# Designed miniproteins, single chains, continued (2): the designs that were tried, part 34

Each design is a single chain, and the fold is of that chain. pLDDT is the mean over its residues in the fold that is shown.

## One batch from the design tools (miniprotein)

Design m5233
Fold by ESMFold2-Fast:
Structure m5233 (fold): chain A 55 residues (1-55)
Amino acid sequence: SEEELKRLWAEIQALSDELMAKIDAGELTPEEAEAMRQRLADLTHEYLAVLEKLK
């Protein structure tokens, strides 16, 4: 749904902002970086799958 696309996009943006903030603060561990990257990939994949269903 369009509402689900908006929610997923907001989650992607929020996680991206958090990642950048941690990098700027020098607080990002390799383990956290990997976990956040994996979550971003999962959210992006879900976003694209929902987008395809709306076509």
Scores: mean pLDDT 81

Design m5234
Fold by ESMFold2-Fast:
Structure m5234 (fold): chain A 71 residues (1-71)
Amino acid sequence: MEELEEKIRELEEEIKRLEEEIERKMKELREEDPSDRERLLRLIGEILRLIGERFELEVEKRKLEEELKKL
C-alpha cells in the first residue's frame, strides 16, 4: 500500500514539472511576435506534446488512486 502512495507522489512531482514547462512555453507563446508563424507553430507543437505527456501521467495517477481506494 505504501508503494502505491510513493508512486502517486512521484507522478505528482512529474506532473508539476510538466505543468511548469507548459506554463513557461505558454508565456513564450504569449510574448512571441504574432508575425513569426514558424516560431509560433513550433511553440504550439511543443506545448501540445507536453500537454499530452501530462495527460498520460494524470491517467496513470488516477489508476493508482483508484487501486488505493479499493483497499
Scores: mean pLDDT 81

Design m5235
Fold by ESMFold2-Fast:
Structure m5235 (fold): chain A 96 residues (1-96)
Amino acid sequence: SEEELREIEARALNFFSSTPEIKQDPLELTERLLELVRNIARTAEALGVSPSTVSRTLRGKGSEENRERLAAYLSEALGLSPEVARRLTELLTSRR
């Protein structure tokens, strides 16, 4: 939803701006992440899972294996270290 995308954008921008290991532009990284989130079908193809599995994982209802796959994909797609990508994935998939 539009509200979920705005929440992801705000959380991602704050994460990229406050993470000292990230030397890339936080605004550009946030836009690239939103592009991946908006294109669930492409992300699902890259992960080798269904689009519904990606949506469930992003809502914090995915398996640990699917979260690890998402972290690896974000590491490659955004040019982040595996450790930073794992922290980002945890942030995005956290239940509140």
Scores: mean pLDDT 78

Design m5236
Fold by ESMFold2-Fast:
Structure m5236 (fold): chain A 56 residues (1-56)
Amino acid sequence: SLEDFVKKMLEDLENIDKLTEEERKALIRSAEFWLETGKVPEEDKKKIKELLEKIK
């Protein structure tokens, strides 16, 4: 489901230091894509944005 997908993405972003450079780049691109689509709930969008700002 979308909810499960978003939950996993948030978990992976919180643990981004455990990913390879290639996995990190792919995850960041995926997160940015989902922010642009507008299909993620606002609460989850805020969390994604905050995590992306922390790792950039």
Scores: mean pLDDT 79

Design m5237
Fold by ESMFold2-Fast:
Structure m5237 (fold): chain A 83 residues (1-83)
Amino acid sequence: AAARAAEAAALIAQGKQQILLYGQQGLSKDLVSSILQAGRVAGDAGAAAIVTLGGPEAQALGDELRAKTAATAAEDAALAEAA
C-alpha cells in the first residue's frame, strides 16, 4: 500500500512537471499555475490543457493523468471511510 501510494504520487508529480514544461512551450501560465495548485483536480485540468497541444502523445498523457487522479481519489475515499 505505502509503496504503491508513493509510486502513484511520483507519477502525478512527473505529470505536473510535464504540464509545466508544456506550459513553457505554449500553454497559458495562469492555466498551468491553477492546474498545479489544484492537486487532484490538476490531473483532469492538466489533461484538458495538454490535449489543447494536439497530437496522440498529448492525448495519451492527458488520459494517463486522469486515470492516476481517479485512482488517488478512490484510495483517499477508502481511507476516509476507514477513519
Scores: mean pLDDT 55

Design m5238
Fold by ESMFold2-Fast:
Structure m5238 (fold): chain A 100 residues (1-100)
Amino acid sequence: MPSLAELAEEIRELLERLAAGEISAEEALERLLELGKQILEALKDEKNPVKLATVTISLSGLLFNVRAYGRSTDPALRAAFLEGAFNEARVLEEVLKEIE
């Protein structure tokens, strides 16, 4: 199983590919769901409720922002949702560093 740091890096690289137009929002969502499942499985024995809640909220925010990006036609809204996805990925990376 990949490390938490490797999973966080894959999420960042996935968002960079989405931003570059190399993958669709639908493809990004499918991969984010797989990565999110791996993160949650790695954390199944985590006892800190704040850290676990932060991971869950950040994963939910990532999925929401990528879905909203894919469904929006307005360039300003698309840019805002993509920025939101990168911000959630940064929060996730930092909380995973605290756990690992």
Scores: mean pLDDT 86

Design m5239
Fold by ESMFold2-Fast:
Structure m5239 (fold): chain A 74 residues (1-74)
Amino acid sequence: DRELVLRETEGAAIGFEAAVKHVPDSLSGSTMARIIGESAAFGAELALRLPEEEAREEAERYAEELAREAEEKE
């Protein structure tokens, strides 16, 4: 369904924006790519379940958590 694909794409954009805000440039490129990918996928899922504003808030929390975990491992 075209409308579902568009909603998922919008959610992925929200997740991507969240990741870009919270990923420090000190992380490795592979770690940054992983966080961006995971955050975009989560944003796409949120867009199917939540209004845009709530999806954005949850995506930002998730991106912050992914960045924190990556910093602990490096």
Scores: mean pLDDT 78

Design m5240
Fold by ESMFold2-Fast:
Structure m5240 (fold): chain A 103 residues (1-103)
Amino acid sequence: SLSKEAEELYRKGREYLKQGDYKKAIEYYTKSAELAERAGDDHLAGLSYMGLGDAYEKMGDYDKALAAYDKSIEYFTRASEKDPMSAVAAAVAQLLKKKIEKK
């Protein structure tokens, strides 16, 4: 399924982010977000955009990080209608966005 493929791509993005390979993290998180959106998996789309924001922040690309965090907040807010834990994730994404806005 698209959702399972998106989840696998999300995990690979996270692994590359931990290794400091920010370019590969961006590639995998972007692909994960696209597939999650096509699958209608709002929570996974939120996670993928949050990871994308983190990777761009680590590269100093603050404009792209802010745009990614905005998408993450949007998707987690939508997901929170079905899963209250997504509201917590939205709050985390908002805090990460505010950290960049201060730079």
Scores: mean pLDDT 89

Design m5241
Fold by ESMFold2-Fast:
Structure m5241 (fold): chain A 84 residues (1-84)
Amino acid sequence: LEDKIKKLEEEIKKKSGKERAEALVKLAEALRQLGKYEEAVEYAKKAIEEGKDNEEIKKKALQVLASSLLGLGKYEEAKKVEEE
């Protein structure tokens, strides 16, 4: 996971648009898997902003955001995100 996170951070710096948004989703998910929920929320929100013009990326980012919020015990916020 650490190697994957390192590679994703490099891709985010190198890429733009859809490819960067996809890398942000993957980074947020990897951080969530490591229990770094606050960081996962931060990057998932960035992925939503960068991928706003792509429904598939936006939905994946929202799923990671909701799961990360659940990991933080923010159940009401997670429920609102899942309804988007």
Scores: mean pLDDT 80

Design m5242
Fold by ESMFold2-Fast:
Structure m5242 (fold): chain A 70 residues (1-70)
Amino acid sequence: YLPSKEELDEAIERIEREEGEELRKEAEEIARNLAKKLGIPEEEVPELAELWYKFLLTARAIDRIIEEKR
């Protein structure tokens, strides 16, 4: 049921090209909201945003693959 590594990598590249900028902005907003709630310094927000960006990118890629199979 989980996609192969090859399918996932291809989907990630596709999502990054199509929605990468929007997902980065979304990740930044999530990171800022979490930092505010948890008292994380603003200097660490960019690193937190990068982690969330990678997570969202992967999740969206998996969702796209599942949609294409259905």
Scores: mean pLDDT 79

Design m5243
Fold by ESMFold2-Fast:
Structure m5243 (fold): chain A 75 residues (1-75)
Amino acid sequence: MIEAENGRLLLEPDVAQAQSLGISVSGPGLTLALLPRSKAEEAAKIPGVIVVKPLGDNVIVVARSSATEALKALL
């Protein structure tokens, strides 16, 4: 069960990683997602995606909240 879903696939360790890379993820209107690396190119093509960064076998994606529905389709 997921309770705090105001962002999409928001993981606190991934947020910390994004911030350590100098990415502004604390602003309102941002969505964070963790996706398989195979979907990184599809995610990068979505309008409103700001950053796609590798994180192990996955990528962390920072995007405008307008991209949330498109990112959900890549889960």
Scores: mean pLDDT 61

Design m5245
Fold by ESMFold2-Fast:
Structure m5245 (fold): chain A 111 residues (1-111)
Amino acid sequence: PRPQFSVEAIARGSPDAPKVLILTNEALEEAVRELATPVAEELGVTVYLVLVGEGSIPFLLAFVDEIKPHTILAIEGAVPEEVIEALREKGYNVHVVSLDDLPETLRAAVA
């Protein structure tokens, strides 16, 4: 199976606010949205929820180059290692984070 690349802006801050990408899979999408949205809205930052799989790499790299995010958070166990490696090879700082640590990590990433 080749999961379709999907992007949703779950919170939009001002144009000058940090932009954060959260990479996850379909199974954890709702949990990530529920945990990240209140924190992002409180902080006034832009957060993109990105569903990724093995076939997502070209689309993800194009999106990251366009958006130029402040940080990228990858949900532990939900993102293929190949995706994380491709981003790091391009010089992006990718933090692997558990669902439990997601709200605190998001706060720290924009402080």
Scores: mean pLDDT 83

Design m5246
Fold by ESMFold2-Fast:
Structure m5246 (fold): chain A 82 residues (1-82)
Amino acid sequence: GAKEVADKLVEEANEELEKEVAPVARKMSDDEADELSAKILQALNDGVLEAKAAGTEEEAREAIAKGKEEAKKIIEEYKEKL
């Protein structure tokens, strides 16, 4: 069902985002890295909540994809500050 698809996509999104965050976080202070991580988790969680409320697997996939895209945008904004 939609929840099972969302759970799997969240795991995949977390793995992908961790790979993108690691090189950026290493160029920051611990406080800045923690702030970046918190913002990424917030963006992804917004998508997760929408996906869990979704009536179909397709809607769940779209919700997670939107959250992941927003998280990647946050990572890019932090890269520009480096």
Scores: mean pLDDT 80

Design m5247
Fold by ESMFold2-Fast:
Structure m5247 (fold): chain A 93 residues (1-93)
Amino acid sequence: KKEIEELEKKIKENPDDAEAWFRLGALYYEKGDYETAIRYYEKAIELFKKNNDKKGLAAALLTLSEAYRKMGDEEKAQKYIDEAKKLDPSLPV
């Protein structure tokens, strides 16, 4: 809750902070707001691609897959997990 407000201020000051967008997505996911979480994860994915951050991109894809699983879309969840593992085979999933 308090962390969400803090991160929203951070991204307004630095909208290219991929980690801040990713963390916002994770917090909304924890609150059960999967639609908002997906929107923030998509933004983080775009920024991780710009930064050539394969590790961050893989993590964002993994959390996106978790959001889809919560919505009952197991096939889509598995696709994103597979994509994340292709980028970083060392991921613990």
Scores: mean pLDDT 80

Design m5248
Fold by ESMFold2-Fast:
Formats: sequence, structure tokens, C-alpha cells
Structure m5248 (fold): chain A 67 residues (1-67)
Amino acid sequence: SKEELKREIHRLINEASLLMLKADEETQKKIRELIKKAYEALNGTPEEQEKVLREMKKFIEELKKKL
């Protein structure tokens, strides 16, 4: 559902924000850009929300492997 997508995006924004505390400056910049895209997608279409959700999941998984 549309509300389920929004809840999942907010959950990932929170997770990315927590990971930012452990990240270097270059990674923090990338996390900030991704969070910005996520907030923009929350005001956009379901297609944009699904795209950013996939991008965030992939980014967070890759980041966790490096931390």
C-alpha cells in the first residue's frame, strides 16, 4: 500500500541517519544526498517511492558490510 511504502522509507531514513554517526565525511555526504532523495520521493509518486526504497536498501546493505 501507499502508506506501507512511506513507513518503510521513514524506517530506512532513520537507519541511514544512525549509520551516519559511524561513517566518514565522504560517506556522510552520500547518506545526506540519499536521505534528501528519500524525502523528495515521499512527496512524489509511488513509482518514485519504490525506486528510492530499492536504492536505500542496497546502499544500507553495502554500508553495513563496510562498517
Scores: mean pLDDT 84

Design m5249
Fold by ESMFold2-Fast:
Structure m5249 (fold): chain A 94 residues (1-94)
Amino acid sequence: MASRERREQEGERAYEEAKETGERMLKAPSGTPREAAEMVNYGEKAAKLSPEYGRKILELVREYAEKGDAGAKAMFEMVAEQIEEAIRKVEEEK
């Protein structure tokens, strides 16, 4: 039973961490498996706090996929699929 304020703070932190990680992936010469795994973890954490926070990170990942080169785009697409699955599971548990 996390408080509302605590969930909001954790969700905002997950979003900022995902944004910072996505920016690092965009700057890499090729795909970054470690950073991709970190983004998935932040997205899953956000989805477990609230589907709304999961969706915010998913939107961010989709924007990076559109902006990235071929390698980065492939990694962001994989991240997006895993975050979508995490959101689906959380919504089914309601």
Scores: mean pLDDT 76

Design m5250
Fold by ESMFold2-Fast:
Structure m5250 (fold): chain A 89 residues (1-89)
Amino acid sequence: MEAEKYLKKAEEALKEGKLEEAKKYLEKAEELLREEEAKLAEKLADVELPDDPEEEKEVVLKVAPGETERLVELRERGLKLKKELEEKE
């Protein structure tokens, strides 16, 4: 997945102290994650989602288990990296 490659590059740039490069790679990873999330949302367009976030998560995982789980993992990695970048500024 392209988003994962850019997250890895952002993490490596952050470790090297290249904050501007890390930020650029993170921004590109976030754009790619938004595209993947949009594709997942399109697949879920005909699925009635519950109003409860936890129940919605279970329904989404059942419809597209592998794709949903990977997107959640990459989003969590992106949030962690974003916090580390903010702490270094």
Scores: mean pLDDT 72

Design m5251
Fold by ESMFold2-Fast:
Structure m5251 (fold): chain A 60 residues (1-60)
Amino acid sequence: MGEEYAERLEALAPQLAKISPEAAELARQAAEAFRQGNMEEGLRLAQQADEVAQKAADEA
């Protein structure tokens, strides 16, 4: 289960990097947390990545 979330975030990271390198880094950190079974941290980091990406997209 955690690996599935990690794979989705890793696939999304290159697209996020085009908008915000910070969002991409947060997405990769979230993927690592999910792979380690830390669901709480993974979800928190994924939400932060989404927020940063949305802010960057709104400024573009």
Scores: mean pLDDT 79

Design m5252
Fold by ESMFold2-Fast:
Formats: sequence, structure tokens, C-alpha cells
Structure m5252 (fold): chain A 61 residues (1-61)
Amino acid sequence: LVGERFRALRDVPKAAPFTLALKKGEIVEVLKVLDDDFVLVRSLETGEEGVVGRSDLERIE
């Protein structure tokens, strides 16, 4: 997971100051696995970092 790239499956709104808003199709890189449901990622398009739900992401093959 850490260092892997994922694509946002859907538009994700910013729910809290520590979370990251994503648009469907946006590519992110995993910086840290926080738990079974959440990861810290960096958007490759904006350079912003934040927490995102794993269910909102799809691994790029």
C-alpha cells in the first residue's frame, strides 16, 4: 500500500480539516496506512495531502 498509486472511484467531499477532497479519477499516492478504513495520501494532481477512505480508492494496475 505505501508508495502505491490509487484512483478515486468517485467525487469525495472534504469532511474535516485533515481529510482530502478528491474528484473521480484523481490519482493519489499512499503515504501511510492509518487503519483498515483510512489512508494518508498525496494527490499527484494538486500535491495536497490528507486522509481518505480506502473504499473510495481503486488500485491502478
Scores: mean pLDDT 80

Design m5253
Fold by ESMFold2-Fast:
Structure m5253 (fold): chain A 55 residues (1-55)
Amino acid sequence: EEEERRRELAREFGRTVAKHAGLSDEQIEQLAEWAREHPEATAAEMKARVDELKA
């Protein structure tokens, strides 16, 4: 229940950040998979992952 809510928030956050950062569909999918593996990831960690994907 609560665990699923956290996963949904991570997905929505990742999607929003990815769109603002201009990531490709493939990079968005990679970010989503990473978020699944790290359900407790902070906004800062998510942003760092986005930066790595863009590099």
Scores: mean pLDDT 69

Design m5254
Fold by ESMFold2-Fast:
Structure m5254 (fold): chain A 64 residues (1-64)
Amino acid sequence: SEEKKKILSSIEGALVVAEDLVEEGKLEAAQKLVDMAEELMKKYNIKDEELEKRLKEIKERIEA
């Protein structure tokens, strides 16, 4: 659906910004975007392999 495509774009955008924030060492700000992306994925039941992999990678980098 059109709505689902817009939500996917929002999740992808949040992950891009979170990745940049991790590179800058802004881990608390990155975590907020990760939480937002995860909430959107859960709320809209989005099971996208690439988004899940990126989310997991960002979380691992924050925990390192």
Scores: mean pLDDT 85

Design m5255
Fold by ESMFold2-Fast:
Structure m5255 (fold): chain A 74 residues (1-74)
Amino acid sequence: MSSVSRIVAAELLVVAADIMLENAELYSKEELESMLRALEEALEELKKDPRAPEELIERVEEQIERLKELIASM
């Protein structure tokens, strides 16, 4: 049950991160850093779960990289 909840939470977080990345100019550095922390925490939990889809892990890793680049440019 907990592993399924972690996967669902990560999928919802990915959707939120996509919206934020597409509208990055509307968000502060602090808001982007908060999303980055949430994605990094979700990635650690997904990597511990053998049921986590590889595609989801890859998407979270790509979003983390993109957010880090965006924050570094600010």
Scores: mean pLDDT 83

Design m5256
Fold by ESMFold2-Fast:
Structure m5256 (fold): chain A 59 residues (1-59)
Amino acid sequence: SLEDRLARERREREEREFNERLTRATEEAAQELVDKTGTEEGREEAERLRRLRDRILAE
C-alpha cells in the first residue's frame, strides 16, 4: 500500500540520517582526542570510539 511505502521510506531516511550523524560525531570526537592529547593513548581511544560506532551501526 501507499502507507507501507511511505513508512518504509521514512524508516530508511531516519536510519541514514542517524548513521551519518553518528559517523560525523565519532570522527569529530576521535580527531579531537588525537589533536588534544598528541599521544598513543589518545590514538587508541580514538580507535575505540570508531569501533564502538561500528558496533552500534551493525546492530
Scores: mean pLDDT 82

Design m5257
Fold by ESMFold2-Fast:
Structure m5257 (fold): chain A 62 residues (1-62)
Amino acid sequence: ALGPEVRAALRQLGYYFGDEEDPSQYVKALQQILLDSGFNELSVDGIFGPKTQAALQQYLKT
């Protein structure tokens, strides 16, 4: 799951999830953010798979 620091950073970029009741909704929002950031290999499918995890790791490396 995304930590509060990551959620704060995403909100600063203009993205917000509301309540994280549905993991699929959470992952879809994350995938959209990653695609917008240039990770074209992703699909917005709501599945936290290896490609989404790899893209997230790259996105979080500052």
Scores: mean pLDDT 66

Design m5258
Fold by ESMFold2-Fast:
Structure m5258 (fold): chain A 75 residues (1-75)
Amino acid sequence: MSKEELQREVDRALAILYVTVMTKDMPEEERDRLIAEAERLIDEEGLTSQQVFDRLKPEIEAARERALAERAAAA
């Protein structure tokens, strides 16, 4: 592998690990969606792990707010 390919694989692994840890208490469907988004950001947009962290932090927060709102609406 080139150094660029190796760095991309490392970034992918770190991004997946980050999302997995940050979403461990969320519904499985939401977790899977966010993991897929992290992989897309690396594979399609060429982002680094740090850029993925910065990009997905608002998404994770929004997902948590949505889950809370959905739970409140169901009550």
Scores: mean pLDDT 76

Design m5259
Fold by ESMFold2-Fast:
Structure m5259 (fold): chain A 80 residues (1-80)
Amino acid sequence: GERKAAALLTAAKLRLIGMALDGAPDEEMAEYVREAIEEIARVASPEEAAEAAEELARLAEKLGYPLAAEAAREAAEELR
């Protein structure tokens, strides 16, 4: 439920930060973001999963990953 979704979102955010520190390319970050959102969508409502995807999009954009941010936004729109 919500608690599991929140835990997965927190783990995904920490992984994105770690990948950014390691200099991961945007294409790799975008692939991971899609996988993370799919995992969240399996345990969350569509609304919760869309909110999580929006948060991942904002974090990816802040970290300088436009392809990953766009992938997350597209996933959020599909879930709504």
Scores: mean pLDDT 85

Design m5260
Fold by ESMFold2-Fast:
Structure m5260 (fold): chain A 73 residues (1-73)
Amino acid sequence: MSDEELAERLVERARSPDREVQREALEEARRLFREGRLEVALRAFRALAESPDEEIAGQAALWAGVAATLLRR
C-alpha cells in the first residue's frame, strides 16, 4: 500500500462514527509517525482532530502539531 492509499484509508477511519475505529486509526497514525512516515501521519492526525471525541481529537491535534513541526526544513 502506498503512503497516499494509506492516508486515504486512515482519513476514512478518522471520519467513522465508530469511536473504536477512530482509536485504531489514531494508533496506526502514531505507529506511522514512529516509522518516520510523517506526511501520512500528519494527514491522519488532522482528520482525527475533527473527531467529536475530545480525547481522540486532543491527542490527534497534539501529534499533528509535532508532525508538522518535524516536517519543516
Scores: mean pLDDT 83

Design m5261
Fold by ESMFold2-Fast:
Structure m5261 (fold): chain A 68 residues (1-68)
Amino acid sequence: SEIEKKLEEIKERVERNGDPKEITEELKELEKKIKALTDSRKEELQKKLLEIEIDLGLKLIERAVSKL
């Protein structure tokens, strides 16, 4: 569950307004690891990754709008 733990850590950093560049880099590395899996949980992990990517995108949009 190293991947699961890392997804949780990244999710917390997104919630805490962490550095988007660092988060994006780590998400790309996790995406590679998840794609390499033959585990039955691959789809669940891909969904969690996508949810975090969406949350990050929404926070970036919110910050951009708040500057208007």
Scores: mean pLDDT 80

Design m5262
Fold by ESMFold2-Fast:
Structure m5262 (fold): chain A 85 residues (1-85)
Amino acid sequence: KYEEEIKKDPNNGEAWYKLGVEYLKKGDFEKAIEYFQKAIEANPDNYKLVAEAYSLLAIAYKRLGKNDQAEEWSKKAKEYYEKYE
């Protein structure tokens, strides 16, 4: 479903984000990271989407044992949560 939306509009950051969430639930953290990065790239001015994507990037990196990177993504998420108020 989300893959079809992405084929139609590769700039659909929400579809990339939802695809990332599905792979995160499946335990495919590498794919989840890829798709969350695509979501941010597609809609960088959508501060709410970007904040959510950074938050889940932090979770994915932590699940891979990359705690320092997870902390950096958490900081970015907090920054963007403050922007969209």
Scores: mean pLDDT 82

Design m5264
Fold by ESMFold2-Fast:
Structure m5264 (fold): chain A 79 residues (1-79)
Amino acid sequence: SLTPLEAKKLADAGEVLDTGTLEDGTIYTVRKVGDYYFIVSNKPLTKEELEKIAKKYNIKIKDYRQIDAYGAYVTLIKP
């Protein structure tokens, strides 16, 4: 299982694909490590917001996990 410390390391690592903002002002960054995608946001993302972001980058959500990492929210998307 992914710990908050491991999630924080993922937030600081990986290839940055994009950074954007949602209509409510939530800031997010889309990153890739190997075959996994993860989204780092300054607020928790809803399932609808995750699906909207994933669709924009042609990422299919089969399974995901969201973790609070010291005020950064890390959402890991498995291919």
Scores: mean pLDDT 79

Design m5265
Fold by ESMFold2-Fast:
Order: C-alpha cells, then structure tokens, then sequence
Structure m5265 (fold): chain A 78 residues (1-78)
C-alpha cells in the first residue's frame, strides 16, 4: 500500500541520515511524503516534507523552501 511505501522510504531516509548523506536522505523523505499523501496520511506527509526541507536548507535552499511550504500547508490540514 502507499502507507507501507511511505514508511519504507521514511526508514531509508533515516538510514541515509545516519550515514550523513543529507541529499539522499532528503530524496527518500520526499518519496515517503508523496506516498503518505497518496495514502491520505497528511500528518506523516507533512513530517516527511519538513524533514526533507531540513536536509536541503544548506544544499538547495530554494527546494528546501518549497518543501517547507508544502509541509506546513499539509500540517494545517492534518
């Protein structure tokens, strides 16, 4: 299911983060958020997008700002 895929990508993001691979972690958190969103889990999608934004703020600040805006919008609807 999309919720199971969301959780799987979240775990991959956490493992990439533990290794210090912030860009890879962000890509996994984005995939996690997309799958949570498709599952209707707005709260988990919000958290995943905000984690991705945090990973990218020093690497790709424009993409980080877009992900933060999306995450905050989902947070308000959750």
Amino acid sequence: SHRELGLEYEKKGEEALKKGNYKEAAEYYIKSGEHYLKAGDLASASVSYLKAAHMLYDIDPERAAELEAEGLELHGKA
Scores: mean pLDDT 88

Design m5266
Fold by ESMFold2-Fast:
Structure m5266 (fold): chain A 68 residues (1-68)
Amino acid sequence: MTKEELIESLESFVESVLPTLSPEAQAEVRKIAEETLEKLEKAKTDEEALKITQEGMRRMMEIVLRER
């Protein structure tokens, strides 16, 4: 998976979960997404980009699950 595909996947994930969350959780998810995107832009390899994306998505999912 390319860096561009990972960025698109991250953006799609954020857009899909945001409407299901409280305003506070939305702000937390947006912050994690922004931090993850910044790290993705600095990634030297596709392997690094994948690891960064997986970690970012994991952190965002923890927020989504907390908002039950």
Scores: mean pLDDT 80

Design m5267
Fold by ESMFold2-Fast:
Structure m5267 (fold): chain A 67 residues (1-67)
Amino acid sequence: SDEELRKIAEEVLKDYPNVKVEVKDGIVILTGEVDSLEQKRQILLDVARALKDHPAFKGVLSKLKIK
């Protein structure tokens, strides 16, 4: 289930090569760098929306840094 969450998140984030996805116990952890606070918010929303209906999904933890 964590591997499925990771694959979905990586596909959603395919246009963001500086963002890394890790999953622990249903929590999707995002690390790396983004260009703005607006981009960070959009990424978090896109990942949460893509995973909202998955039974193993517990939430998103952001460790993203703004450049």
Scores: mean pLDDT 84

Design m5268
Fold by ESMFold2-Fast:
Formats: structure tokens, C-alpha cells, sequence
Structure m5268 (fold): chain A 71 residues (1-71)
């Protein structure tokens, strides 16, 4: 999988998790995820591969933590 494909998949998963958080009333988690999503989109647009890799890792960790709480 290319870095850009991994970024796209992470963005899709993050947006789904944001909707789950909002539906559960966890606005703090939704806001935190939304901030990282915006940062990842900006890094992808800038072609900053190092920052894209870092933000994917941070988003995946937060998505995992959020999904454990929202189960």
C-alpha cells in the first residue's frame, strides 16, 4: 500500500469514528479526531511525507482508543 493510500484509508476510518463519537455524545473525542484529520489533510496537500506518516500513527492510535470507549 502506498503512503497516500494509507492516508486515505486512515481519513475514512477517522471520519467514521468521529460520527460514532458525536452519536455517543463524546464531543471531546470527536473534536480531537477532527483536529488531527485537518492536520493530515494539510500534510497530504503539502506533500510532507514525514508528517503524513506521523499523523497516520497518531490518528490510528486515537481511533483505536476511541473505539474501545465507544463499544
Amino acid sequence: MSLMEEADETLKEANETIMKAINAGDYETAQRLSKLVSELRAAVAAGDEEKVRELIKELQKLIEEANKKLS
Scores: mean pLDDT 84

